# Ledger of designs, part 110: designed miniproteins, single chains

Each design is a single chain, and the fold is of that chain. pLDDT is the mean over its residues in the fold that is shown.

## One batch from the design tools (miniprotein)

Design m3815
Fold by ESMFold2-Fast:
Structure m3815 (fold): chain A 86 residues (1-86)
Amino acid sequence: MEKALDEAVERLMREFDKDGDGVITKEELREYFRSVGVNPSDEEIDAFISYFDKNGDGVITREELREAVREIVERNPGALATLKAL
């Protein structure tokens, strides 16, 4: 697997996964959005999770995040540069 992809996933996990449990919950996602000056609704958080949550478990796992980042990079090669700038 690409080292740059793994590094992007680990950085996103650190950004969202504040308690280090290896999953991104609704609470962690809400805290992230608050840190960047937005306060999303429960419906907006659910929609965001549903985009990544392929298993339907209500959280975003490291593997789900890796697959989503892979899809984004494969469809948009320039997205990796944006993720590195994050």
Scores: mean pLDDT 68

Design m3816
Fold by ESMFold2-Fast:
Structure m3816 (fold): chain A 70 residues (1-70)
Amino acid sequence: MKLTKEEAEKLRKAGKLLDTDGDGKIPVSAVPVVMEANGLPLTPEQLAFLESLAEDGYVDVEKAVEELTK
């Protein structure tokens, strides 16, 4: 369930690109697509974990990065 520093940085950059509202939240459904496009496909465990952090279909990018790097 852990991301490397490089993977975490790519997720942060992807999150910033997807965060059109500036609220720090992105659609959970967009995360696996963007990570796959960056050559970092999520495991089923990582995806399930992100879904567990989701509120109304969105996850906080910084919270997701912090939790996945612990």
Scores: mean pLDDT 72

Design m3817
Fold by ESMFold2-Fast:
Structure m3817 (fold): chain A 56 residues (1-56)
Amino acid sequence: SAQDQLVEQMQQDAAQLSALRRNNSPEDHRQLEAILATLKERQAQLDKEREERERG
């Protein structure tokens, strides 16, 4: 499902975050912030979709 695909993408992003965090360069830090923002948005989307599904 689209939800399963989104969760899989989030897992991949989390793995990349761990690798970037270990390197700790200024460029990696900027990429970390971008990925964190994306993960936060995707989590909010999953939560909203779940709520909508439970109500209707």
Scores: mean pLDDT 75

Design m3818
Fold by ESMFold2-Fast:
Structure m3818 (fold): chain A 81 residues (1-81)
Amino acid sequence: MSFEELKEELERELEELKRRVEEAVRAGDMQTAEEYIKKMEDVALRYLLLMSELGVPQEEIDEVAKWASEVLKEMEEIVKK
């Protein structure tokens, strides 16, 4: 599996979980929304670890981590409001 494939798969999984968070928020189920945000954190950490094990340059991993952190922050703001 290449770095590009891992990045694409991570983006796909986070996008799916983001949809789950938004759906839970629309239903008024904040507990379920929080659970999906935690799953997003776990997924992001798992993929960042895989990228590191694959020998991806740290600067590239840092960019992916920053992007994932921004997505998570957006989801946390939706739940908080």
Scores: mean pLDDT 84

Design m3819
Fold by ESMFold2-Fast:
Order: structure tokens, then sequence, then C-alpha cells
Structure m3819 (fold): chain A 86 residues (1-86)
């Protein structure tokens, strides 16, 4: 169903956010780069908010407004990641 597709999409974004956070945290720990440490902190906050919204989206049966909020948080994570590549 369309609701299930939205929830799978939202869960995929949360999972990718967790994976990216793990990679950045490991690199920050290895290098002591304060820029990576700051990025990890910001991404962790965004991932925690995405996880909370995902729980609400599941409870609501796939509310599209909640899924859109998760998409916005994922875009912010991707913006941070892109800035780290510069």
Amino acid sequence: TENLRRLIHAEAMVTLGRMLLSVIKKEAEKTGDQRLEEAARKIEELVEEMERLLDEAIASGGDPALVRQIEELWREIMKIAKELEA
C-alpha cells in the first residue's frame, strides 16, 4: 500500500542517517577533527528527531506530513555531509 511505501521510505532515510553518523563519529574519533565532531553532534540531533518522527508516523499509519518532516531532516543531514566534502 502507499502508506507502507511511505513508511519504508522514511525508515530507509533514518537508517542511512544512522549509518552516516556512525562513519563520521568513527572518523572524528580517529582524527580528532573538531569539524567532524561538530558535524557528528548536529547529525546525531537530526537523527534522534527523525527517529521520534518515524515512531509517530508508524503510530499514525504513515501520515504524509510526518514523512515530509523526516525528508526535510534528511536533506539537512545531506547538506552537512556535502559541506564536509568541501
Scores: mean pLDDT 87

Design m3820
Fold by ESMFold2-Fast:
Structure m3820 (fold): chain A 85 residues (1-85)
Amino acid sequence: MKELEEKVERILAELREELADAPSDPAERTALVREATLRAIEEVLPLLEELEKQGDPEAGEWKEQLERLRAALEAGELDLSSLND
């Protein structure tokens, strides 16, 4: 369990570093945020599934939330400006 939690935290730290290097152009920044977030979700989802199998109920709820976010981002249904609400 601890190793899975450490992997999740590492993925989130890498995402934060990637977003910190985001370009000044709004269109390029939006593309980077979308791609980086999708990548982080894809890496975190298997770890959350394993945590849920080990009896962590919060991992199941987070997995559902991230799956919904991934689907919305892939479909282009999310306006990234609304994520700041």
Scores: mean pLDDT 72

Design m3821
Fold by ESMFold2-Fast:
Structure m3821 (fold): chain A 96 residues (1-96)
Amino acid sequence: SLFLLMHLMAAGAGVLLAKRALEKGKIEVAYELIRETIATLEDIIEREKDPEVKKILQEIKDLLQKVLEEKASAEEALKVLEEVEEKLREAAKKLL
């Protein structure tokens, strides 16, 4: 689905902006960007019908939620965001 691929690219942009905020020591800005990315993913998950793609999106959402719930340090959050980027690439490959 080209539509889902475009939404995954938007989620990827959110992750990249969150990483940039963390690199600048703006942890509250990063958390806000992560919350926004979770909201985007939640909307996509609700609309997506493919169970395999839905599973990967849920895994990405769960990783981002963990960062917020555990109030992860900048270093811990960066590590999780790198894992999220890998999973976004995996999801994109399944849509190509």
Scores: mean pLDDT 84

Design m3822
Fold by ESMFold2-Fast:
Structure m3822 (fold): chain A 95 residues (1-95)
Amino acid sequence: MENARRAGRLAGRLVRERPEKADEYVDMLIEGVKELVDQGKVEEAANALSAFAEEVRDRPDVLRKIADTAEELAKKYSPLLEKVAERIRDLIESL
């Protein structure tokens, strides 16, 4: 689906609206991102992670988990995901 950025944003909003289910929404996003990367859709995966991070900017623990995921995927697939991890870490440092 070309709606990767929209999916990331929706997942981020769900984390903010239902913090008790944050881990479930984060795991769903990570699963979807890994599926996109497996299909060669690295740019879409990066867009989903970036949109999610923007929505959850006030949650450093969630941002750190997403940055770790982006770094893991970058080592296997693409430097584009390294840039996403760097940007998310910059968000954490700005809190």
Scores: mean pLDDT 77

Design m3823
Fold by ESMFold2-Fast:
Structure m3823 (fold): chain A 77 residues (1-77)
Amino acid sequence: ARVGQVLGPHSHPSKTVTLTVEEGRVLVTVEGESHTLEPGDVLTIPAGATHSLTLLTPRVVLRVVVNGIEGRLVLRA
């Protein structure tokens, strides 16, 4: 999968995203506030909130819930 790119600042007006880190470390910035997430950490990004993702390890595995739909996302630097 071509997932693993840094996500620049963006928002989803109708889309609440819940991230759970399963592997690796990621920096998530939400509305200018930075959160360093490690395995077991959970962050909910509200609909319309501007956010970005930066990988702090070569591989990050996230469990992602978007509007009640669960998936797994593998990100690589």
Scores: mean pLDDT 74

Design m3824
Fold by ESMFold2-Fast:
Structure m3824 (fold): chain A 87 residues (1-87)
Amino acid sequence: GLVQKPESVTVKEGEKVTFSTGPTSGSVTEFKWYRKKPGEEEQLIATVPVTKPFTIESAKVSDTATYFSQSADGSLTGSGSKLTVLP
């Protein structure tokens, strides 16, 4: 699977959070980013070019969740990154 960093992070509301995903080979041009909250199904929240990290520019308490990367072809899935946003 794809390596994700950070594995777990706690930030304050209004802070910028950046998630990176591991290297991929071949024709993968984009990563899909999914958000998973307890009791909810995974939601696709962003599609990001392989050259860019996934960034939350200003974190909200409601952004508290686990985030998963997936290659656009679906062949590789990230290990997950847990985000906690404090007020």
Scores: mean pLDDT 81

Design m3825
Fold by ESMFold2-Fast:
Structure m3825 (fold): chain A 97 residues (1-97)
Amino acid sequence: SEEEALIEVIKQIEAEIIAWIEANPDASAAEWARAAMKIGTDLIDKAKAAGKISDEGAELARSIVSRIAEAIAAAKTPEEAKAAIRETAEAAIKEIE
């Protein structure tokens, strides 16, 4: 379903942002937030181009990525950033379900 496809895209965004932070633990919170926006936008654009999510789904996903980036920007450690990503993604998935 489109709902399942949207949730899958959000889970992939979560996983890729976490992987980037784990590869770049000494980066600033601002750099992690910028990476999150880049990763999220790229994955959303790919999913939309492939017809996996609608325009409305892409818009919702971009809103979720913005929430994730904002949560990351407030983090002081890689562990706090990863926790904030997981919590924000989980809350967003629950809102879609």
Scores: mean pLDDT 89

Design m3826
Fold by ESMFold2-Fast:
Structure m3826 (fold): chain A 80 residues (1-80)
Amino acid sequence: SREARREAVLAGASITINYLRLYILEKTGSATDEEVEKLEKELDEAEAVLEANRHTLSPQEWANYRALIEENRERLARLK
């Protein structure tokens, strides 16, 4: 449905914001444990919404969001 696609795209936007926040924290060396835990939780929640609405996305959109999630997971592991 259009609503399910909207939820997927908004989750993708959240993953992109998560990427930028993690990038800044890594580059500035300013990450706190509390911020890292919050960003991990937000990524988990956004990934769950994206997975639930995967059928609304093109293969290219799905691949792009999965690549961002993987990059964010790797950056989170480095910040922990």
Scores: mean pLDDT 89

Design m3827
Fold by ESMFold2-Fast:
Structure m3827 (fold): chain A 86 residues (1-86)
Amino acid sequence: SQEELLKEFEELYEKFKEYAEEAKKNKKDKKLVEELYEKAQQLLEQMKLTYSELSEEEQKKLEPKLKEAEELLKEVQKIVAEIEEE
């Protein structure tokens, strides 16, 4: 149902934000940030799949959250790319 898809999207979005924020707080921990980035990528992929199954009206409502998640993932990707070995 649409309600179940909306709940699934929101749960994935919340988990995604948790992983992204943890990565941003731990910028110097290469292993942790790489693991969090991989988990965040998987969640974003799942969010995109769930989003594609929503009605056009619900997609318009959730598009800002999906765009925010894509931008946050790019921020985490930059952290991974900029990590220097101690």
Scores: mean pLDDT 85

Design m3828
Fold by ESMFold2-Fast:
Structure m3828 (fold): chain A 87 residues (1-87)
Amino acid sequence: DKEVEELIKQALELADQADKTKSKDLAKQAAKVAKQAYLLANTGPSSGDNVKKAIDALGYVADVLDKLGMKDLAAEMRKLTQLPLLA
């Protein structure tokens, strides 16, 4: 629980910094951390609230990636946000 919450916070902070500085490297780091948070929340004994927060973080990171022209990585993040609705 705490680990998922910490990863979500880290992903959001990295994504916010990437959007402010227009840094593709920070955006890539945000995407990596957001994916890790989602996988941990979805495969671990996590509450539905943590899964939802991880999905929200993936969506925010995807929006930042799109703004920076990283469309392929943004599409990958968006696919992860759609998987729970398609299963």
Scores: mean pLDDT 78

Design m3829
Fold by ESMFold2-Fast:
Structure m3829 (fold): chain A 66 residues (1-66)
Amino acid sequence: HHMKVTVERLDENTIKITYDDGSELTIEVEDGKVVRVEVKPAPLDAFTGEPITPERLLAALREAQA
């Protein structure tokens, strides 16, 4: 199973990721490094109520960058 995400660049250093369940992940980058991550709210799988795993987050980020 996989999650669809929407990736939005808010500014040069800030990326916002919105998941199908309405959860949001905001990543702040400086000098090519991730310096801050905010989650609002902690995401759950909309179909099962299970938490979204780090592997699913990485897969979504890589798909958005490809």
Scores: mean pLDDT 64

Design m3830
Fold by ESMFold2-Fast:
Structure m3830 (fold): chain A 88 residues (1-88)
Amino acid sequence: SKVSEELRRRARELLDEAQEATLRAPDWSVEENERIAEELRKRVKELLEEAEKNPVDPETASALSAAAISVAGVEAETLLLRRREERR
């Protein structure tokens, strides 16, 4: 379906962005990493809400899962960076 194709494309874009965020994290401030993590989380939430309202194929479901896992990884890394900064 067109919805599955669009969601799969957006999920792949989000996965790429989350992977880039992980690679760039050491080059950014803690505040920048937190802002990026929040934006990626909003994008995951939007995609999952759309997937809940529309039937998705297994390939799209897999892409959404991969994106969600990668964003969770960015969030975890960001939390650890904040804790390290607070200890100074």
Scores: mean pLDDT 85

Design m3831
Fold by ESMFold2-Fast:
Structure m3831 (fold): chain A 66 residues (1-66)
Amino acid sequence: GSGRELLEAIARAGGGGAASVFGMTLKDNPELGAREAAELALQALREAGDEAGVKGLETGMREAGL
């Protein structure tokens, strides 16, 4: 899927916080595909101890077919 469709799916399922972190990761890493950027965003959330953000992003990724 496109990065835009993935952002919309994450926002719908995971909430705005998860979508914001993923969107920033995509912008900062334009060389990465959507899946690779999502994995990097998950790592950043885990390192920050943001369990709610991790769960939100994982839920959004599943809804987006990742």
Scores: mean pLDDT 74

Design m3832
Fold by ESMFold2-Fast:
Structure m3832 (fold): chain A 99 residues (1-99)
Amino acid sequence: SEYFEKFKALFSRFMAEVGRLVRDSPLADEVRRLLIEAAKKIMDAKSVEEAYKIFKEFVERLRELAAQLPDPETRERVLGVIDRFEKEAEKLYEEYKKS
């Protein structure tokens, strides 16, 4: 599916950007483990609907973890990235539903 490939590409960009921002954080390992878990579940998804649901569930878990980041500037930047990618994923899902 073209949309499934777009979702995988979006999640790959999301992982790279979040991973870069938290690299020097004491939570880097916990964030990396969560993103790897999400990637595996998205790869195993059988539909775009399932991939989108998994993405939303992991965004919520990542928001809770990001809120615990000790540096306020890094925390705000990570939360901003989460907001941007959640909006992009929602737009992509809406486009998929119209196809």
Scores: mean pLDDT 84

Design m3833
Fold by ESMFold2-Fast:
Structure m3833 (fold): chain A 100 residues (1-100)
Amino acid sequence: SAEEVLAILEELHERVLEAIREAESREQAKERIDEIFAEARARAGTLPDPAQRAILLDALDHLRTLYLTAVEEAESREQAEEQVERIHRVVVADLRRRLA
């Protein structure tokens, strides 16, 4: 369901922010983000609706690139968090339109 897709994205977002906040280094944050996305992709793959599954998997691929780039390029944890929050808002808004 659309609610299940949005729930996966919200959980992903919360876990990515936690990884950025709690990681000891940029490299550890990137490692944890990769693990979080691998788990999210596995969960997305179990969705019964093929169209929603395809939409979510495509979104996860794009989000992974954007979040890893944000962490790589950020000068501080605060800047990385700000960029992740901004990316999340844009992607969720787009997905809400695509799922309607």
Scores: mean pLDDT 87

Design m3834
Fold by ESMFold2-Fast:
Structure m3834 (fold): chain A 104 residues (1-104)
Amino acid sequence: MDAVRADMAARLAALSAAQRAAVDARVAAADAALDARVAAVLKKLGISDEQARRAREIVERGDSEAFAAMDEKTKQAALIFAVKDVALAVTRVVTIREAYRAEL
């Protein structure tokens, strides 16, 4: 993961200002779309705003012990947030690759 992040940072630095702006805009749009989907899924599963907030805090800390101690709804919310984070990372990698293909 860290080596991939370092490579992505170096590639972003090599892009023109316009290409960097396009990558950032597409990632921001994907983040907003994923937030809307996450909110819809949490509502469908009957997860409260408090459970969602607690799950987000635990995911951000990487606290596996706190995760193990959570109720099932909070665990479900934490997994949904983790899936969103992975999807957003993949979107950034794909968008950078597409920007480089346009230059070739």
Scores: mean pLDDT 76

Design m3835
Fold by ESMFold2-Fast:
Structure m3835 (fold): chain A 85 residues (1-85)
Amino acid sequence: SKEELEKEAKEKIKEAQELLKRAGELSRTARELQAKGDEAMKIDKKKGEELYQKAQEYEQEAQRALDEATELFLEAGKLRKEAEK
């Protein structure tokens, strides 16, 4: 039914919004690790490189969360178009 399609779309949008929030948190952590890496590089190159690697890992997790959120928004959009018919 139209109501069921709208409900499913809202649930997917809510999940996508939570993933966007998580992506933001992961990106902030990556930036903090990169800043710590910049400071560490001045004293200990190995520690700086380890922090940069951790920053890169958090950036990759953030990108995966963004990609999942994008897919959920697209799916929700399709459900809403079907509900309008």
Scores: mean pLDDT 90

Design m3836
Fold by ESMFold2-Fast:
Structure m3836 (fold): chain A 94 residues (1-94)
Amino acid sequence: SLEEKIREKLEEVLDLLAEIAKRRGDEESLEEIEEVRERLPELSPEEALEELLRAAQRTAKAIYPKMTPEDLEKLRRIEELLREIGRLLLEMKE
């Protein structure tokens, strides 16, 4: 159940990042997000979190000059999800 919750949150982060990239016409970021999605089953949860933290940071930097309210809302949700994933990973450690 913890592994399922983590995977669901990882997928939600990828979906939100992809929506921002699509809205901005950022094909390079979209390609990078889809590459992470394809590798997700092969990554440890910790590796997946690291990849998504880097993607989120890159997205935040890219949208900053022309941030829309919708993009800001998605970015805040991404930050919340990444924090929740980190917490769940700690709970999985015995």
Scores: mean pLDDT 82

Design m3837
Fold by ESMFold2-Fast:
Structure m3837 (fold): chain A 135 residues (1-135)
Amino acid sequence: MENDIKKLKEFFERFLKEGSPEAREALRRILNTTDEELLSDEFLKKLINDYAAGLAGITKSPRALLSLMIAAVLDNRFDLAKKIFEEFEKLYPDDYQLLRDAALVLADVARITGNEELAEWFEKKAKEYEKKIKE
């Protein structure tokens, strides 16, 4: 748990520094948090609990599913991240803002971790949902 909190804190520090303004705002909306709170041990413990509840199938909330997808990307399980995103699209099919926000976050997570192909896949998804929002 302490080691997981440290790794998440280091990753989110990179995300806040290297991520786009749009992806940072998208992350704040989905997680319902501020940049300062995102780096707090208390918030990171809560996020790990959301992840564990998502793994156990106890919840399919946007926070839990986003946490699962981020963890999959960080673990180099790119096909799993895509599969979870496909299920996320099925669960929230008309929430174009939420789907766009999740795709923006995951594109930057993939880019920061050095997977440009996965980053491009999520960027295309974000652009698709952005067009639907502007309608």
Scores: mean pLDDT 81

Design m3838
Fold by ESMFold2-Fast:
Formats: structure tokens, C-alpha cells, sequence
Structure m3838 (fold): chain A 90 residues (1-90)
């Protein structure tokens, strides 16, 4: 059974920009929604697609960094889910 998570309000507001209005997400759906946000705002570095440029976005405030790798982004999403998201059972 997949676990569902209710994301913090700040993260939910960010995901609304990509049309994602769900209350509860699986971990895979959180990753997919962030991926859609990155693509919509063209935040991938064109010279190095392993680097995401967060400068001037809401994500810079959330991560505390102007640039992150895909690995760092995934780790921060795990940390947000474990620390701040409410786990619910199906």
C-alpha cells in the first residue's frame, strides 16, 4: 500500500502553479510535481542538466541555496516529507 502525505502549505502553494491541487501525495507524486515545476519555469541549467538553478524562485527560500543537484533536491524532498508532511494511511 502506498503512503499518502499532506504537504506543508508553502509547498502546496508552489505546486498550484503547475495545476496540482491535491491535498495528499505519494512520494512519487511529490517528485513528479516538483519535476513539472522545474520544467515549467525552465530551472535546469542548459549547460549542466544535473544542476537546478533556484535563484529568485520560492524554491531558493525553501532550500536556502541558489543551486542544487538532482540528488540534493530529492534528499530535501525526503526531509520535508519526514519532518513536516502529515502521513496518512489509505
Amino acid sequence: MEKLYKLPKEIQELLKEVGDKREYYTFGEVVAAFGAYLIKHKLFDPENPNIVDLKGTLLEKIFGKDKVTGRELNQKLVDIIKKEAEEVEL
Scores: mean pLDDT 71

Design m3839
Fold by ESMFold2-Fast:
Structure m3839 (fold): chain A 98 residues (1-98)
Amino acid sequence: APPVGVRVRIVFRKDDPEKAAAAKEELRQLAAQAGGVVTDETGYELEIAFVGDEAAVRRFLQAVLDWIKKHADLIEEVRFEGISDKERFEALLAEVRA
């Protein structure tokens, strides 16, 4: 099967720039450890792409969702996008959300 690609974009609230910056750095480190790459960054936004097999994508999505839950008060918007094999990506996202 072809590898599964996912892109996650986080938009931070501007209410607490210091906490948002710290949370953004934590997510950047999490992405780097997983083998993801930062595809776009602003003062209040971070976009990460990850490509891997189904098990690796599931682990990456779980880690990102756990990070989102931890920092929910700092987050304005989250966007998940399948880069390749959208049907498999959507199935994996549903599994980790369950």
Scores: mean pLDDT 84

Design m3840
Fold by ESMFold2-Fast:
Structure m3840 (fold): chain A 94 residues (1-94)
Amino acid sequence: SEEELKKELEILEKQLKGIDYSLAQVDTIPAKAKAYIAQLEAMKAAGIPLSPFEETVLKGAKLAIENHDATKSRLQALKAEVEKRIEELKKKLE
């Protein structure tokens, strides 16, 4: 079924474009995390107590800055897997 392989190839090529877009955006994570940290710190300064959820989000934002490279690594690994499958499909379509 050459047509089924071609259809899978088209889907994977579309997914690859989405991964590339996500990789381009990942460098904005530290900037967004810093902005949110500043917002929560301003709330504390105003005497507004943070909920357990907001405390978790603040911790998560700090971890997002620290784990930025881990996020990149996961997206790069996913990209490699998709590219490998695309190569396998192209070989079958020879």
Scores: mean pLDDT 79

Design m3841
Fold by ESMFold2-Fast:
Structure m3841 (fold): chain A 77 residues (1-77)
Amino acid sequence: MASPQEAATIEVALRREHADLLANLAAASAKGDSKRAQELTEEIVAGAAAMFPDHAESAQAIAQRLADDYEMAGQNA
C-alpha cells in the first residue's frame, strides 16, 4: 500500500499525465455519453497501474476517484 506521501505524489502525477483524458471524461459526461465516459474511465484506471506498478492498487484507486470526480463534475454541468 502507498503511504500518504506516495498517494499524494501519484495523484499529482495522474492529474498531470492524464489531464486530457480527464477533460475528455468530463466532456463526455456533460453530453450524457455514458459509453465514452466508461471507455475513458477504463483507460485512466489501466494507465495508472502501468505508470505505478509497485503501487498499482493504490494508483488504480486514486485514478478511479479522479475519474469519478470528473464524471460527477460533467454530470452537474
Scores: mean pLDDT 81

Design m3842
Fold by ESMFold2-Fast:
Structure m3842 (fold): chain A 62 residues (1-62)
Amino acid sequence: MTREVAERLMDELIAKEGLSPEQQERLRAGMDALVEARPDASEEEIREALNWIVAYLKAQAA
């Protein structure tokens, strides 16, 4: 299921990027919105979207 894949990819990104609790909450909100809007999204599409959200969150913290 798209949500299960998205949650796995999100957990991988949190660990890889060392996201703060606040950034983790914002990433989760973005993931939830993505899965709701694109329930048919491929794993590659989800990975790309989550990577863009992470890049945005890190830019805001810089």
Scores: mean pLDDT 80

Design m3843
Fold by ESMFold2-Fast:
Structure m3843 (fold): chain A 94 residues (1-94)
Amino acid sequence: SAADLQALIDTVWELTAEYFKLLKTEPIEKAKERILEKAKELNLPEHVIEILNEGLDKFEEKLKENPNASDEEKEKWLLQSTAEAVRRIRKYYE
């Protein structure tokens, strides 16, 4: 249903916000592992977890290419990567 899809999307945004918090205290790879594990515990569909993983990979690549980025720039890039993941999820369920 549309409500189920919206709940799924809201969960992806919440997981991404938690990922950003984890980046303040954890190495990038560890933060990603924790978020993907939480997504599995929440029983997100396998395809959604794959899309989330790909979005986080693209974000991490951008961080490696921009080691002097501000926290504000990092947050903007993460929001952009999450928005792209959400668009892919919506198209998959259309």
Scores: mean pLDDT 87

Design m3844
Fold by ESMFold2-Fast:
Structure m3844 (fold): chain A 95 residues (1-95)
Amino acid sequence: SEEELMQELLERVLPHVRAAYEAHRAGDLAAAEEHLRRALDALEETARRLEDASDEVLEVLARAAEELAELAREWGFEELAERAERLAEEIRARL
């Protein structure tokens, strides 16, 4: 189901976000950026594959992209923030 796919892919995204927080706390900004990039890559792939996604699934994906954008901006990863914001806008355009 779409909900099962969404949950599996959120589980794949969340570990990268957690790794990014751990790297940032350790002062390894390069590793933090790379982990956030992997999280965003996974989220972008999910959005592309869910062509016929329900509004509920799209809302969760849009919010995840928005949260990644806020985190990337807070940490100074401008290109990742802009990419995540663009993804959120593209997903919301489908609602």
Scores: mean pLDDT 84

Design m3845
Fold by ESMFold2-Fast:
Structure m3845 (fold): chain A 70 residues (1-70)
Amino acid sequence: GGSLLNQIQALIDAGKYQEAIDLAQKGLTVSSDFGKGVMYRMISRAYKGLGDDKKAQQYYKLSIDYFEKA
């Protein structure tokens, strides 16, 4: 939900990218298709912060796929 998303965003803003990825992955296990799209977008942003542009692009595409399913 919004509280979980706010926690993930705060971790990204603090440069705690791996913690943000770990929390977003936990969010995937309890989320709707729309919620999974949001979580994959957060994982994409965290990988971008880590400099892993390939994984950032991969997870961004997964985000779009889940939004289209919702």
Scores: mean pLDDT 85

Design m3846
Fold by ESMFold2-Fast:
Structure m3846 (fold): chain A 66 residues (1-66)
Amino acid sequence: DQLREEIRRRYPEKAEEALQFVEDLIAGKFKTFEEVQKEAQRLGLDVVFLVSAAMRMREEEERRRR
């Protein structure tokens, strides 16, 4: 939730796109890092920031799973 709020604040005009991109990263939708970079560039998103956010969200999800 805190990470999602930070993403919304960073991308107020395209928060839904940024959040969807992070969800796609967590779900393993992208097959290569080049594909991740191209999609982020197309959407005007910060790859480093969102990949970092996705990794932290994945860690939190794993903790909930136990």
Scores: mean pLDDT 78

Design m3847
Fold by ESMFold2-Fast:
Structure m3847 (fold): chain A 80 residues (1-80)
Amino acid sequence: FEEVAKLPVDDVLEYVKAQEEFNAKMKPLADKYRKLVDEMKTASPEEKAELQKEIDKIRAEMQAVYDEFLARKEEIRKRA
């Protein structure tokens, strides 16, 4: 991406670390999300209501991880 190419080497390395941290945090949440969606396909109506609550919770956690990554990118840009 063009913005990354304009950063000093140290800031580029920090950006890469932020991306790796984002991926590491997002993977287990994405895995949980897929498992809950699969369980939803065979669940009873009562179980679907409970599974939907867990899906909503995981989606909120995924959003928080994404927001943290965006904040980290902005911090790196302030130093560039």
Scores: mean pLDDT 78

Design m3848
Fold by ESMFold2-Fast:
Structure m3848 (fold): chain A 89 residues (1-89)
Amino acid sequence: MAAVEAETAASEIPPLNETMALQLEVARLILEGRLEEALELWLKALEKVRGKLSEEERKHIREQFERIAEEVLKNREVVRRAIERIEAL
């Protein structure tokens, strides 16, 4: 069998727990109205995985973030409950 497990050193892919914690923090900041902090946290996480982002990439991510933030705020009650449920685990 091919050695698949031996290469899962997480050098390129962060652990699921760290990724989930980041997503929860970003969602929380959006719900609290801390959109700038949420965007900065998300950009920093992407730079960690993809390397330094260009101004064009940062602009594109900002536009996508604003759309996601509107959806999160539109579904504020559902998102808040989901965060609370996950944090209770």
Scores: mean pLDDT 70

